# Designs tried in a protein design run: designed miniproteins, single chains, continued (2). Part 41

Each design is a single chain, and the fold is of that chain. pLDDT is the mean over its residues in the fold that is shown.

## One batch from the design tools (miniprotein)

Design m5408
Fold by ESMFold2-Fast:
Structure m5408 (fold): chain A 92 residues (1-92)
Amino acid sequence: VEELMKRMDELMLEMDKLAAEAWAHRDDLARQEAILERMRRILAEMRRIVEELKELNAPEEVLFRADLYLMAAEAEVLVLERALERRRAALA
C-alpha cells in the first residue's frame, strides 16, 4: 500500500511536470500531442494503482487521497485534450 502511494506521488509529480512543459511549448502542436500521449499513459497507470489499492482493501483515507490524485490528473489531461482538439479543428 505505502509503495503504491509513493508511486502515485511520483506519477502526479510527472503529470505536473508535463502540464508545465505543455504550457512552455504551447506553440508546438507536435510536442503538445506527444505530451498528451505521455499524460494519457500516466493516467492509465494511476487508474491501475487505484484498482490495486481497492483489491488490497487499503484504508479509506488512502483510497480518498488516491481518488483525489486521479481526479486532478484527469482534469489536466482533459484541459490539454480540449485545447488540442480546438487547434486541430482550426487547421482542418
Scores: mean pLDDT 83

Design m5409
Fold by ESMFold2-Fast:
Structure m5409 (fold): chain A 74 residues (1-74)
Amino acid sequence: ALEVLRKLYASEGLTSDEAGVAKFLAELKNMDREAFLARLDAEVEAARANSTPEEQALVEEVAEALRALYEEVV
């Protein structure tokens, strides 16, 4: 799951180091399910609008991984 996030972060020039992952997981634990899904849907929609077909496939893969990760950590 996190491997897909690392690839997306790398494509946007963001760091996907251990500290960044830990911070992201801590943020997920502080979000209720409704807030998480609303933000995920908004980010997916924005990403799809600005992505190539290849990137759109990655966006969907990341979205599925994030949904699974939230269910796993919350």
Scores: mean pLDDT 63

Design m5410
Fold by ESMFold2-Fast:
Structure m5410 (fold): chain A 88 residues (1-88)
Amino acid sequence: KELEIKNKVDNLEVAKASIKELSTFSSSKEVADFGKRIVEGMKEQGIITEEEAERILKVLDENENSSAKEVADAFIKALDEVAKKIKE
């Protein structure tokens, strides 16, 4: 139903805003660790699938040695791809 899709999308938007804010004053490792906690929470709540969670976690691991902004940008891009799939 429309309400269920809206709730999933809203949760993804909150996650994106939170990681972007954190990236302005945190290390790349702190941003990656925070992103991993968000992914686990979203998986447990059924917002994302197990396969989507695994893919996003891999993105975070691959970007952990980059800048905090680059980790956040990669995470946001991954969440945008999930949101697009949910809306369609």
Scores: mean pLDDT 80

Design m5411
Fold by ESMFold2-Fast:
Structure m5411 (fold): chain A 64 residues (1-64)
Amino acid sequence: MELKEEAEKKLKKLIEKYKEKNPATAEQLEGLLKKLDSMNEEEVKEVLKIADEIEKLIEKLEKE
């Protein structure tokens, strides 16, 4: 499913950012990655939405 692949990619990017600064958060994101396979499409959409917002916020704060 396209949505799950998109979410997987976004989660992997966030994991890379957090694994250096906060390993605990990276572990939570990895848990979410494992759950993607059993998530409903609505849950995957929510994950994508949250990931997009987090990524944008981090990029804006760091790039500022």
Scores: mean pLDDT 73

Design m5412
Fold by ESMFold2-Fast:
Structure m5412 (fold): chain A 63 residues (1-63)
Amino acid sequence: SREENRQLAIERGTQALREGAQLVAPGAEVTVTITETDTNLTVTVTAGDLVETFVTPKSDVGV
């Protein structure tokens, strides 16, 4: 289902972001926050002094 594919994509994306944050800020605590709207997923990654926000259209998840 779309919901199952969406959750799997979110899990994989979250893991990739966590690994990427550890590459840029080794040893920092990494926090990934996902906020969902009707059309977008907003992902905020915090690692030490790094704060990055990504906005991804839901249509791009699970292709």
Scores: mean pLDDT 70

Design m5413
Fold by ESMFold2-Fast:
Structure m5413 (fold): chain A 88 residues (1-88)
Amino acid sequence: KLEELARRPDVQVIDVRSSEEVYDGDRFVLGAINIPYKKFSSLPEEQQEKYLLSLGLDKEKKLVVFSGSGKRAAEVAKKLKEFGFNVL
């Protein structure tokens, strides 16, 4: 379960849904780091990695990325892998 993964010190769960979807959606994940897809994709590529690190994303931890449909999660996961993050 995503909530169980989010509680593990070696795992970070990344929620790329909008803030509205996080709070009124059917899949609220306690402990996940919310990185809204639109916010992230609007950043210049040179600022994207720095933004992720500023939110506490750790290249030594396992990352699990999710969204409602999975489509946005796949796009963010690809970028995270390009920056050297360990994405499952």
Scores: mean pLDDT 74

Design m5414
Fold by ESMFold2-Fast:
Structure m5414 (fold): chain A 56 residues (1-56)
Amino acid sequence: IEEARQRADRVLAAADKGSPETKRSVADALENAAKQAPPEIQKVYREAAERARSLV
């Protein structure tokens, strides 16, 4: 869980300086990762995806 959160935060930080297209791409990637992740980690990735969408 902690590792997944740190990974998501790192991806979000990198995307924050990108274009709106990059931010949407990151959000989509995080949602796809959530679908493949265990339930405990799905919430972390979905929250990160929502944050990425909010930055657009």
Scores: mean pLDDT 72

Design m5415
Fold by ESMFold2-Fast:
Order: C-alpha cells, then sequence, then structure tokens
Structure m5415 (fold): chain A 81 residues (1-81)
C-alpha cells in the first residue's frame, strides 16, 4: 500500500540519517578521515538498501531510487567538509 511504502521509506531515511550523524561525529572528532567516513557511510547505506529490498521486494524501485539520492547527497555533504 502507499502507506506501507511511506513507512518503509521513512524508516530508510531515519536509518540513513543515523549513519550520517555517526560518521559526521567521528570525522569531526578526528576519529576517522573524510574519505574513511564516506566509504563507511556508503557501505552502511548499501547494506540497509539490500536488507530493505530483501524484506520488501515490491518496493525495490522506490528503495533503489532513495538509496541513489541518499548516496549522492552524502557524497556532496562529505566533499564540502
Amino acid sequence: SSEEKQEILEEFERRAAGIYLEVMDAVEAGEMSVEEGTERALREIERVTEELIKKYPEFREEIEKAAREMKEGFRRNMAAL
């Protein structure tokens, strides 16, 4: 349903935001480089993407689109540091 799709995408966005904040905190604290943080975040987003597609195959296209947008947004944000 459209409601189920929205809930899945909101969960994905919340999980991606958590990854972003954790990586940003670690980079700002000097615990990892910008490059290491970018690679870690992209790996974690890919992991979450695959998990959600496996769990909700009906929404594969929407999940993949959201993942592409999140990865590009993260790359832009990290490059600005």
Scores: mean pLDDT 85

Design m5416
Fold by ESMFold2-Fast:
Structure m5416 (fold): chain A 101 residues (1-101)
Amino acid sequence: SDSIEKLREALRKWADELLEVLLEEGLSEKTIERLKNRMSDDELVSFALSIEVMGGLLRRAKETGRVEEEVKEIEKYLIEKWGLSEEEAREIVNALLKALE
C-alpha cells in the first residue's frame, strides 16, 4: 500500500541519519561503507532498529551500573546476529556510549 511504501522510505532515511550520528560519534567511514555494501536497504533499516534498541539498553545499564556487562552482550549480538567483526562491533558500541555522554 502507499502508506507502507511511505513508511519504508521514512525508515530508510532514518537509518541513514542514525549512521551519520554514529559517524559524528566516532564510527569510521570505512565501517559505514562496509555495512552499506553488505546490507540491503531493508537489512540496514533492521540493523538501525537494533542499534536504537541497543542504545536504550546501554542507557538503562548506565543507570544500574551494568554498562560493562551490557557492552559485552551487545558486542556478542552484533557479531553473532549481524556478522560484524570484533573491531566493527567495538566501534559501534563505543560510538553509542559516546552519544550517551
Scores: mean pLDDT 86

Design m5417
Fold by ESMFold2-Fast:
Structure m5417 (fold): chain A 65 residues (1-65)
Amino acid sequence: PLSAEQKEEAQRNYELQEEILRLLDEIARLAGSDEPAVEVVREMISKPSLEEAVALARRRLEELR
């Protein structure tokens, strides 16, 4: 079984991944194409944390608004 600490980390990571997917969907919707969302995914691979990946996606979305 997972420890309480591991469960908390897994839950946090799940929430961040869910947020990223929502942001990517919104980026694709506003841009009218998947290309900007795919570009964000490529850039996220270089990020050391999911929090930084979320920040990148939010910044890209704001640029499209």
Scores: mean pLDDT 77

Design m5418
Fold by ESMFold2-Fast:
Structure m5418 (fold): chain A 68 residues (1-68)
Amino acid sequence: SVLDEFRARAEELLARFRAGEISAEEAIAQLSKLMQEVGRQHTLSDEEERELLRVALSAAAEIRRLAA
């Protein structure tokens, strides 16, 4: 599903940040781009949109927590 693919890509971005391959700024920028891309290319239900936001916010919060 689109949500499963988004979750996998968000987790990959987080893993790359943890490995020092990308900066926190780059990871968050890529996460934002991915969210925009999904929103533009797919019509999501209210439930799917809430889950997408939850996954994105969780990943962004973890990146910010680790960068602080």
Scores: mean pLDDT 82

Design m5419
Fold by ESMFold2-Fast:
Structure m5419 (fold): chain A 112 residues (1-112)
Amino acid sequence: LQALLDRARAAIEARDFDTALLYLAQALKSPAERLPVVEILNLLAELAEAAGRDDMAFAIRQGIKARFPWLEEDSTMLLSRKVMDLLLKDLGIDPEASAEEIAEKLREIFEL
């Protein structure tokens, strides 16, 4: 899982947003019962910011602070994947969709 997040970060830095979205979607589809939810959300915010979507990055970061006020910035704490599934549903994304479908929906949301 961490390798996928590291690859996503590298793709964001390279401004390869399609590759970054696919790695993030693959991380979300990991069979792990616990995910680094805050780290994944921070990477989505970084992707939005890199893509010039400062409004989306701000909204994601505000959502993190509202939902996880007990977690420090850059927290790698593992939370139940159910938490991530609920956040995806809030974004209008089906958490049972394929990684490719999730990546495509995220692309639509970020208008990439």
Scores: mean pLDDT 76

Design m5420
Fold by ESMFold2-Fast:
Structure m5420 (fold): chain A 80 residues (1-80)
Amino acid sequence: SEADARYDAIVDDLLAEWDVDGDGVITREELREVLLARGAPEERVDEAADRFLAALDRDRDGVITRAELRAVLDEERARK
């Protein structure tokens, strides 16, 4: 559907911004790099990265996949 295509585009945009290596997943290390680039202090960046992983890493495999990002967005959409 059009909504599904828009959610796919949002996931693609997030991956493009946060997936520095272009491997289709967001690793903890890529999160650290993005957070540092956005001004997070080096000493606190690990806690921030862990917080993002806790929120988005649904399978708890240590990376954020396209499917996990999409699942979170789908849950938010379903709660209308």
Scores: mean pLDDT 67

Design m5421
Fold by ESMFold2-Fast:
Structure m5421 (fold): chain A 99 residues (1-99)
Amino acid sequence: MEEALEALREALERVEDEELRERAIEILREQGIDVSDITDEEVREALEFLIRAGERAKNGEDLEETRKELAKLAADERKRRAIYLAQALAGVIAEERKK
């Protein structure tokens, strides 16, 4: 839990890191997901949501409302792709932190 939250927080600080973004975009492209048109601001909003959701989970808060919020965001095609990109950025950072 803590490691995932730290990776998300680092991703938020590194949204403008082009090398990090290129690696995340390539990972998603291999999965058939195109996120090349997603803006830095859309990714920041997605990262902020994921950080908030992770903090709520860590604190033992009711996740039902967070799950409903995620479902509403996922219904928007661009917000869903921004969430995928945010998760991919955090995933790349998590792998870097294992070194």
Scores: mean pLDDT 81

Design m5422
Fold by ESMFold2-Fast:
Structure m5422 (fold): chain A 76 residues (1-76)
Amino acid sequence: TEALSRTAIGVDKALSAVQDLVSDEQLVAIGDAVYAAIAAGASPEEVIETAGEKLRAAGVPEEAVEKAVELIREAV
């Protein structure tokens, strides 16, 4: 329960950090996919992997992806 809450906070921070690099529609789609993984019981490592993959697929630069996944890692 606590770990899930911290992971969700990290994801929110990560999405906020990249919001200007993607469209609102892309941001919602990425968020929905990552939060669905959290709801399904994904581990923090699985959430980080999913977030990184979705951000790269959306065309986010690698440096920004690395910063975003680090925000999730720091929250856990």
Scores: mean pLDDT 81

Design m5423
Fold by ESMFold2-Fast:
Parts: sequence; structure tokens; C-alpha cells
Structure m5423 (fold): chain A 66 residues (1-66)
Amino acid sequence: MSEEEAEKRLKRMIEQLQQLPEEQRPLAVELLMREFGLSREEAEAILDGRASEATIKKMLEALLSK
């Protein structure tokens, strides 16, 4: 996929995960940690909309890597 397409998909994924009920948040945290190599604190920051640009770029690079 293109970098621009990956960025759009990442934003959509984050928005969907942020809209999950609290009961599903632990699963979203585990998914972010597993798929993107994030720490628990970074994953929670993503879900809370407090993620740094560096964390977003790290996730984007992970999507573009094989």
C-alpha cells in the first residue's frame, strides 16, 4: 500500500478502537502492543487520543514494513 493510504487506514483503525466500549479496551491495547510493538502506555495513549506524532509514525512504519 502507499504511505498516504496506510496513514488513512491507521487513522480509521485508531478512531474505531477509540469508539470501542470500555469492556473491549483491553483487547484493543493488546492488539496495538502485538501488531505495532507499542508499550502498554503508548497503546493507552493512542486510545485516549494522547499519542505523540513519534508513536503514530512508528505505527505507520510498522504497517509499511513486511
Scores: mean pLDDT 78

Design m5424
Fold by ESMFold2-Fast:
Structure m5424 (fold): chain A 82 residues (1-82)
Amino acid sequence: SAEETVAFLRQVAAEEPAAFAIGLLAEALGSRDERVREEAVRLLLELAKTHRDLVVAALQRVIAESRDPAARAAAREILGRL
């Protein structure tokens, strides 16, 4: 469920190494569920406060490699806020 996915993303952001968490959160920008995408945006912005270069690199990869226009748009918006 979207609720379980949101809880999982929060746990990953809190407990896993930053590079791993950022990778999963960037992938979640392509989620079909808006709640999951919104939580991924929030967590990426939070992680960018301490791991800016890793977040930038992950978002640039989404823009270059993702076939989802919504994921690419979200990645560009986050980059514009950094």
Scores: mean pLDDT 89

Design m5425
Fold by ESMFold2-Fast:
Structure m5425 (fold): chain A 113 residues (1-113)
Amino acid sequence: ALPVSYELEIRVEGDTLTVTATVTNTSAEPVTAQLVVRDAAGNVLAASAPLTVAPGASGTLTVTVSGLAPGTQVTVELLAQAPGQAPQTVLRLVVNASTGEILAVESAAAEAP
């Protein structure tokens, strides 16, 4: 089971894509969360600073990407890592960086309806 729940907001202003994630730690241990934006080849374009979220607490992560060509598709990943464990991909979205439109959800594992 994934140790987090989340909410994402995607905004575009001019040539700047901003992704904000609010992460809630639903586990009994601290969790480190990070947002990563990748190009189509898997190269990291931008990443948030890692944020350690205490048990039962919430934290906000923000990542910004600027200067991409119009119509560029990027992959937005939310990662979560428990102590002593490998990072897990909580959510992976394909996004049009010029519009903020979500084109695909490739992986989602900690979504509560």
Scores: mean pLDDT 80

Design m5426
Fold by ESMFold2-Fast:
Structure m5426 (fold): chain A 62 residues (1-62)
Amino acid sequence: MSPRELVRRIAEELGVSEATVTRALRLGAQMSGLSQDELLRLLASKGLEAAVAAVRTFLGLL
């Protein structure tokens, strides 16, 4: 799954905008000591369910 497709699918699953997903990923990257691209690639490797769960957690911290 491409990073762009992953962001779109997470936005659909959570009922939020892609901009909101991007903000959550920025927070998650900061917390993890990763870049946004590194975090997004890691989440893409773990699959959609894991990516949605991670972003949901980051959104709860915004």
Scores: mean pLDDT 82

Design m5427
Fold by ESMFold2-Fast:
Structure m5427 (fold): chain A 96 residues (1-96)
Amino acid sequence: SEEIKEEAERLLKEAEEAIENKDYETFLRLIGELSHKIAQLMALEEFETAIEFARRAIELLDKVIEDPETPEEIKEIARSIKKSLEEGIKEAEEKL
């Protein structure tokens, strides 16, 4: 769905802005919302698009994990989300 793709793009942009502002609560909420959009793309069998958005989400999660200023509790949550997205990518790739 074009609408889901547009919503995912908006969520990625807002998540990147949240990282710049060190607003980790907003970042995690937005990544959660993005994960729901990725799941919707998976349900629609739009696997290539789902993989692309999941990889972009992982890039943002890596920025949070690698920043020494990020609180450890936030890093642990980010690593958990990253693992779930990586498992989702593997499942999607097996369907291509």
Scores: mean pLDDT 89

Design m5428
Fold by ESMFold2-Fast:
Structure m5428 (fold): chain A 95 residues (1-95)
Amino acid sequence: SKQKAAEAVRKLAEAVESKGYTDAANLLRQAAEILSQPNPDTQKAADLLEKAADILKEKGFYKEASIVRVAANAIKNGQYDTAAKALEKAAELLK
């Protein structure tokens, strides 16, 4: 569901913030806010996730960045449960 995807993005934002990457965490919080709306701009949410993934890659989190990109593509395709599972996996890897 869109709500589960939004919750998963928030969990990822918390994990990213705990590592000190406030810029990436803020992009993720914006994506979660969009996904929480009744008619979410899924392209904008996906673009924000891709920007956060780029920052994670720059910080050396290559595997996590790749998983976040998979989630961004899933959101573009309306596959919210797939996106939620991917985002939860990325958050767990960052703990």
Scores: mean pLDDT 87

Design m5429
Fold by ESMFold2-Fast:
Structure m5429 (fold): chain A 63 residues (1-63)
Amino acid sequence: VKQTDNFDIFKKKFEEKLQALNANQDEKINLLLNAVNPECKEYLKACPQSFEILYKKLEEWYS
């Protein structure tokens, strides 16, 4: 999964990948950080390292 210009498409593909991999919380965070572009990755690294918080911040980044 790679970050696209459409958040809904990114979210669907990313969540399907997480489900298929049976990823734990730390793996979800690493997969999310590796799936976003470098600018978004640096923004997310400055946030609390919780998957729920990071995903919320990613949604805000797209808005």
Scores: mean pLDDT 74

Design m5430
Fold by ESMFold2-Fast:
Structure m5430 (fold): chain A 85 residues (1-85)
Amino acid sequence: MDELFERAEELVEKAPEEYKPLLQRALDLVRQGVESTDKTKSLQLFGQAYDLLLEARLKSKTKETQKIINELLDIFDEIYEEWQK
Protein backbone atom coordinates (compact mmCIF):
# COMPACT_ATOMS: atom_id res chain seq x y z
CA MET A 1 0.00 0.00 0.00
CA ASP A 2 2.60 2.64 1.03
CA GLU A 3 4.64 1.87 -2.13
CA LEU A 4 1.57 2.59 -4.28
CA PHE A 5 1.09 6.01 -2.62
CA GLU A 6 4.81 6.77 -3.09
CA ARG A 7 4.54 5.95 -6.82
CA ALA A 8 1.42 8.15 -7.09
CA GLU A 9 3.16 11.10 -5.35
CA GLU A 10 6.06 10.80 -7.83
CA LEU A 11 3.66 10.97 -10.79
CA VAL A 12 1.89 14.04 -9.36
CA GLU A 13 5.30 15.72 -8.90
CA LYS A 14 6.16 15.05 -12.58
CA ALA A 15 2.88 16.53 -13.84
CA PRO A 16 2.72 20.07 -15.30
CA GLU A 17 2.07 22.75 -12.63
CA GLU A 18 -1.42 23.50 -14.03
CA TYR A 19 -2.58 19.91 -13.28
CA LYS A 20 -0.77 19.31 -9.97
CA PRO A 21 -3.50 20.76 -7.67
CA LEU A 22 -6.24 18.62 -9.27
CA LEU A 23 -4.09 15.45 -9.29
CA GLN A 24 -3.01 16.07 -5.67
CA ARG A 25 -6.67 16.54 -4.68
CA ALA A 26 -7.54 13.20 -6.32
CA LEU A 27 -4.68 11.46 -4.46
CA ASP A 28 -5.76 13.06 -1.15
CA LEU A 29 -9.30 11.73 -1.71
CA VAL A 30 -7.97 8.19 -2.31
CA ARG A 31 -5.87 8.44 0.89
CA GLN A 32 -8.95 9.59 2.84
CA GLY A 33 -10.94 6.68 1.36
CA VAL A 34 -8.32 4.14 2.48
CA GLU A 35 -8.21 5.69 6.01
CA SER A 36 -12.02 5.90 6.41
CA THR A 37 -13.76 3.35 8.64
CA ASP A 38 -17.06 3.92 6.75
CA LYS A 39 -17.20 1.76 3.60
CA THR A 40 -19.89 3.97 1.98
CA LYS A 41 -17.78 7.10 2.60
CA SER A 42 -14.66 5.32 1.24
CA LEU A 43 -16.50 4.40 -1.98
CA GLN A 44 -17.74 8.00 -2.40
CA LEU A 45 -14.20 9.35 -1.89
CA PHE A 46 -12.75 6.86 -4.41
CA GLY A 47 -15.49 7.85 -6.89
CA GLN A 48 -14.69 11.55 -6.46
CA ALA A 49 -10.97 10.84 -7.01
CA TYR A 50 -11.67 8.93 -10.25
CA ASP A 51 -13.98 11.73 -11.47
CA LEU A 52 -11.20 14.29 -10.88
CA LEU A 53 -8.66 12.20 -12.84
CA LEU A 54 -11.12 11.77 -15.71
CA GLU A 55 -11.73 15.56 -15.71
CA ALA A 56 -7.96 16.19 -15.78
CA ARG A 57 -7.55 13.73 -18.68
CA LEU A 58 -10.30 15.49 -20.70
CA LYS A 59 -8.68 18.90 -20.03
CA SER A 60 -5.13 17.73 -20.84
CA LYS A 61 -3.66 19.00 -24.13
CA THR A 62 -0.61 16.70 -24.36
CA LYS A 63 -0.21 12.94 -24.65
CA GLU A 64 2.51 13.15 -21.96
CA THR A 65 0.04 14.54 -19.40
CA GLN A 66 -2.61 11.98 -20.44
CA LYS A 67 -0.02 9.20 -19.89
CA ILE A 68 0.68 10.46 -16.35
CA ILE A 69 -3.07 10.53 -15.58
CA ASN A 70 -3.54 7.02 -17.02
CA GLU A 71 -0.67 5.75 -14.82
CA LEU A 72 -2.34 7.40 -11.79
CA LEU A 73 -5.63 5.68 -12.69
CA ASP A 74 -3.79 2.32 -12.80
CA ILE A 75 -2.24 3.00 -9.37
CA PHE A 76 -5.65 4.03 -7.97
CA ASP A 77 -7.07 0.70 -9.26
CA GLU A 78 -4.23 -1.16 -7.48
CA ILE A 79 -4.90 0.81 -4.25
CA TYR A 80 -8.62 0.00 -4.51
CA GLU A 81 -7.91 -3.74 -5.00
CA GLU A 82 -5.50 -3.76 -2.03
CA TRP A 83 -8.07 -1.88 0.13
CA GLN A 84 -10.80 -4.47 -0.67
CA LYS A 85 -8.65 -7.33 0.68
Scores: mean pLDDT 84

Design m5431
Fold by ESMFold2-Fast:
Structure m5431 (fold): chain A 100 residues (1-100)
Amino acid sequence: SSEIEELLEQLIETMEKRIEYYSKFDSPEVKKVRELLEKTVKELKEALKNKDYEKAIQIIEELIKQLEELAEKLDEEHRHEALVFADNLKRLLKKLKELL
């Protein structure tokens, strides 16, 4: 499905920009968020290459869970950013499931 592929490609681009943004911070907690995003981008690129959309959904579900867990250890500003991103991912996840 071209629409699923476009949404996943847009997510990967958004995450790569967020990784670049977080690279400016020396916080160990922010580094953990960056490492999570880097791992997730790699896994999503592989799932997209294989057209494994069910796997892409599982990867996004795990990302949401890990972001919410890491958010509890972040400062107020980065916690807010992480939780807003998690909410946006939940909306995307619902749309992706409707397209399968």
Scores: mean pLDDT 89

Design m5432
Fold by ESMFold2-Fast:
Structure m5432 (fold): chain A 74 residues (1-74)
Amino acid sequence: LSPEQAQTALELSREVLESKSPEEVKKAVEKAAPTLGAELAGRIAKTVLEYGVEKGKISKELKEEMIKAVEEVE
């Protein structure tokens, strides 16, 4: 990854972990997609959402809705 892509990936990861709704996650992925590409941005977001469930930050139900929102951008 270029330095710009690495920084964007870190910011996307942070924004996804702090997201409270599917719309916020979708917006974060859309913001990152021009720099990372939609596929990579989506993969990062999905990975972070799985981590969020493991750490109790996100419910399983909310994760499913957030993943659907990410897939709309991919």
Scores: mean pLDDT 80

Design m5433
Fold by ESMFold2-Fast:
Structure m5433 (fold): chain A 64 residues (1-64)
Amino acid sequence: MLEEAEAVHDFEAQDADQLSLKKGERVLYDPAAAPADRPAFVPATSLETGRTGLVPRGFLRPLP
C-alpha cells in the first residue's frame, strides 16, 4: 500500500539507486517494499520532482 510522507531532514543520495530529499519534500512510498539488503531504506517517488529511488525510512514522517 502506498503512503504519503514528508522528509523530516535533508538527505543526499550516496548511490545511483538512492533519491535525494529536502526537508519538507513530499513522497509516495511503500513501507513493505524495503530491499532485503537495505532494510532501513524504502523505495519512494518525490511528488515535487517525479523522481524515484531509495530513501532512509527514518527520514520520512507518514502523512494522514
Scores: mean pLDDT 77

Design m5434
Fold by ESMFold2-Fast:
Structure m5434 (fold): chain A 57 residues (1-57)
Amino acid sequence: MDKEAEVGEAGYRTYQEDPENFQKVYDTAVETGLKLGLSKEKAEEIAKRVVALLKER
């Protein structure tokens, strides 16, 4: 399964619940990545990309 896609999906779901809270989106994406077995650095990298995409819309 694509772990990056799962992290992104979790971030998008969090954004839909609270669109102004990018910190919550980032934190949720990082935690999801860690639970999927990604390194902290990789999870943070993916979370930053998810937040950036949501901000650029």
Scores: mean pLDDT 78

Design m5435
Fold by ESMFold2-Fast:
Structure m5435 (fold): chain A 61 residues (1-61)
Amino acid sequence: MYDAISQAIKQLVDQGRMDLAAEVQNAYDAGDWEKLLQLLDKAVEEGIISQELYDRIKQSL
């Protein structure tokens, strides 16, 4: 699970979305899965992470 989250955070950082990367990390650390999925859905919409990565994370929660 965390490996997929870590990959998503790295992709956000690599694309200059440091703000979104920090929010994803904070949501994960807080166990706020609803917020985590909302933030990751935004990253998919922005083309930063793949749908396949999103689906792997969602299935692991």
Scores: mean pLDDT 83

Design m5436
Fold by ESMFold2-Fast:
Structure m5436 (fold): chain A 78 residues (1-78)
Amino acid sequence: MEEKLKEDIEKAKKRIDEDTSFTPEQKNTILSFIEKYLKLVYEKASLEEKRKLAQEIINTLTDDQIKKFNEIYKELLK
């Protein structure tokens, strides 16, 4: 599980690093939320915990950043 989490974070980082639309700070913010959300998924956290993080993501990220987060997350679920 930890090995898979590290691999998924590494893939997410590569996808974000290729995007020229975001600053390094914005890229780090998107990556940190992907890491947090994947950790909750792998730890089989409650729906309440996942909803709280999802709400934080929506409130913190711009529409473009949320779109990028969802794009990467959907790719990792395959």
Scores: mean pLDDT 80

Design m5437
Fold by ESMFold2-Fast:
Structure m5437 (fold): chain A 118 residues (1-118)
Amino acid sequence: LKEEAKKKFEEGKKALANEDYEKAAEHFEEAIRLFEETGDKKGLAEAQLNLGIAYNYLEEYEKAVEYYEKAIKLFEETGDKKGLAEAYKNLAASYLGLGEFEKAKEYEKKAEELEKEI
């Protein structure tokens, strides 16, 4: 299961790099399920972040926001400041896509403040 989860995650990243965003989303969804089964919170957070990125490229901004928020909770729980800053940046980009300019600025600022600590 752990090896399968990592394999699906890497397949998702490869699809993302090839701009095959639908295929990337499928692989990241499979990786999420497997990381949940294994209790790998770090893998789960990274997979949720990357699923959000795939949805953002598909212009499915509401879904992207949902998965970034899930990733944020896990990065906060694990103390992963780098993951948290990356999630805030991506969340801001999706809020721009939704026309939520005030929220976008708020999360850009949160990412900026975290990057000073890294």
Scores: mean pLDDT 89

Design m5438
Fold by ESMFold2-Fast:
Structure m5438 (fold): chain A 87 residues (1-87)
Amino acid sequence: ELSSLSPEVRELLERYKRLSEELKKKYEELEKNKDWEKVEKLKKLLREAGEELRPAREAAAEAQTEEALKAALEAAAEAYEKILKEL
């Protein structure tokens, strides 16, 4: 599946994976430090991002096109970068 994707989609997918892993590490760090205020802030930001990203995810699922997938991955990466900057 991954090998059948265009180079652009693969690069966006790798960026998305990297940001997802960074967010996961940040979440684990905050929980380990018992920084409950930032844990709650992160959960709120993730919920808000999930709502904002839902139309792009639904469009990608319905269209099943590489263009829709690129848009969804790019939007997700941008949302995750914004969350990391706010923490």
Scores: mean pLDDT 79

Design m5439
Fold by ESMFold2-Fast:
Structure m5439 (fold): chain A 65 residues (1-65)
Amino acid sequence: MLKEVALALRAVGLALDSGEDVSVKVEDGKYVVYAPTEELAKELQERLEEESKQLGVEAPEVKVV
C-alpha cells in the first residue's frame, strides 16, 4: 500500500519543522532517513516509530551522515 510513501513524506515534514538538513532515500524498496547528527537521528526515529504505529506500517530506519 502507499502508507510507506505517506510515512516518508511525514519524515520530510518533521525534518523541515526541525530546521535541519536531512534526506530520504529508497534503498532496495525500503525508506531510509539520513540525519546530520545522532541526536536528531534518535528524535526522528522515535517520532517515526510513533507515526508508523498510527498508520499500521513499519517505521523507516534513521541513520547519521
Scores: mean pLDDT 70

Design m5440
Fold by ESMFold2-Fast:
Structure m5440 (fold): chain A 73 residues (1-73)
Amino acid sequence: SVLEKAEEAFRKAPEAAQRAFLNAYTWAIAQGKSTLEAIAEGLRAASQVARENGDTELAEEFEKIADELEKLA
């Protein structure tokens, strides 16, 4: 499932990307976004950190999963 893909991508991500995910997710939930929207926002934040660290492949993986989650929402 898309959620299993998101979980696996998160688990293999560097700590900085994981922190970016959790910060964005927590903020999105606090702003009243749905769980799926919050996960997508978290993945987009993690993607940005991966891209800033030169990991374009990981960044693209996060963006693809976020896009799939947004189609389900």
Scores: mean pLDDT 86

Design m5441
Fold by ESMFold2-Fast:
Structure m5441 (fold): chain A 58 residues (1-58)
Amino acid sequence: SALAELARLAQASVSSVSTLVAMVRAGKLTVDQAGALLSAQSGVPRATATRLLRRALA
């Protein structure tokens, strides 16, 4: 069950990152703004969220 819960959380995180990446590419958000939103939504540190988004944009 713990493995299934981790997989679901990972998929939700990927979905959130995908949406924010699309908004950054559309010019609606900066990477820093998207990182702050992802941090607020997921509870990960802002630095980690911003790094994840930069990696997704590469």
Scores: mean pLDDT 74

Design m5442
Fold by ESMFold2-Fast:
Structure m5442 (fold): chain A 70 residues (1-70)
Amino acid sequence: MSKEELEEIKERINRLGVRAVLQVDDPAIREQIEQLTKETLAKLEEAKTLEEAEKIYRDFERRVQELLSQ
């Protein structure tokens, strides 16, 4: 995985997290999304392949959607 590919996925994670936070009025859910975003970025740093990084991003999307559905 290149540095450029890693940075692109980081930007996608941060962008999704920010957009999700803006959609919720509940401070507790906002804090959960922010914490999940930080944890996902930490996991991404340990990814060795683009496939692993994309899987981490897809898992993040799913978890954010679950939080927004509560």
Scores: mean pLDDT 84

Design m5443
Fold by ESMFold2-Fast:
Structure m5443 (fold): chain A 68 residues (1-68)
Amino acid sequence: MAAERAAELALRMGGGEPAAIGAREGAEKGGSDPVKAAEAGYKAALEAGAGGRGAGIASGAAGRAAAE
């Protein structure tokens, strides 16, 4: 649920595939902790090939999805 929501948010924010991958992973790893989700999403997006903007989008999307 949260992981799919995070990927959707990252795509809608214009982050592209690397940001969507990072956001999904971040939400999965963070669970219900928005800060942990945001940190994991940032790292995962960079590992997937996102630049700084895409990683920032993934972080925000993961944190927001975890807070829902």
Scores: mean pLDDT 82

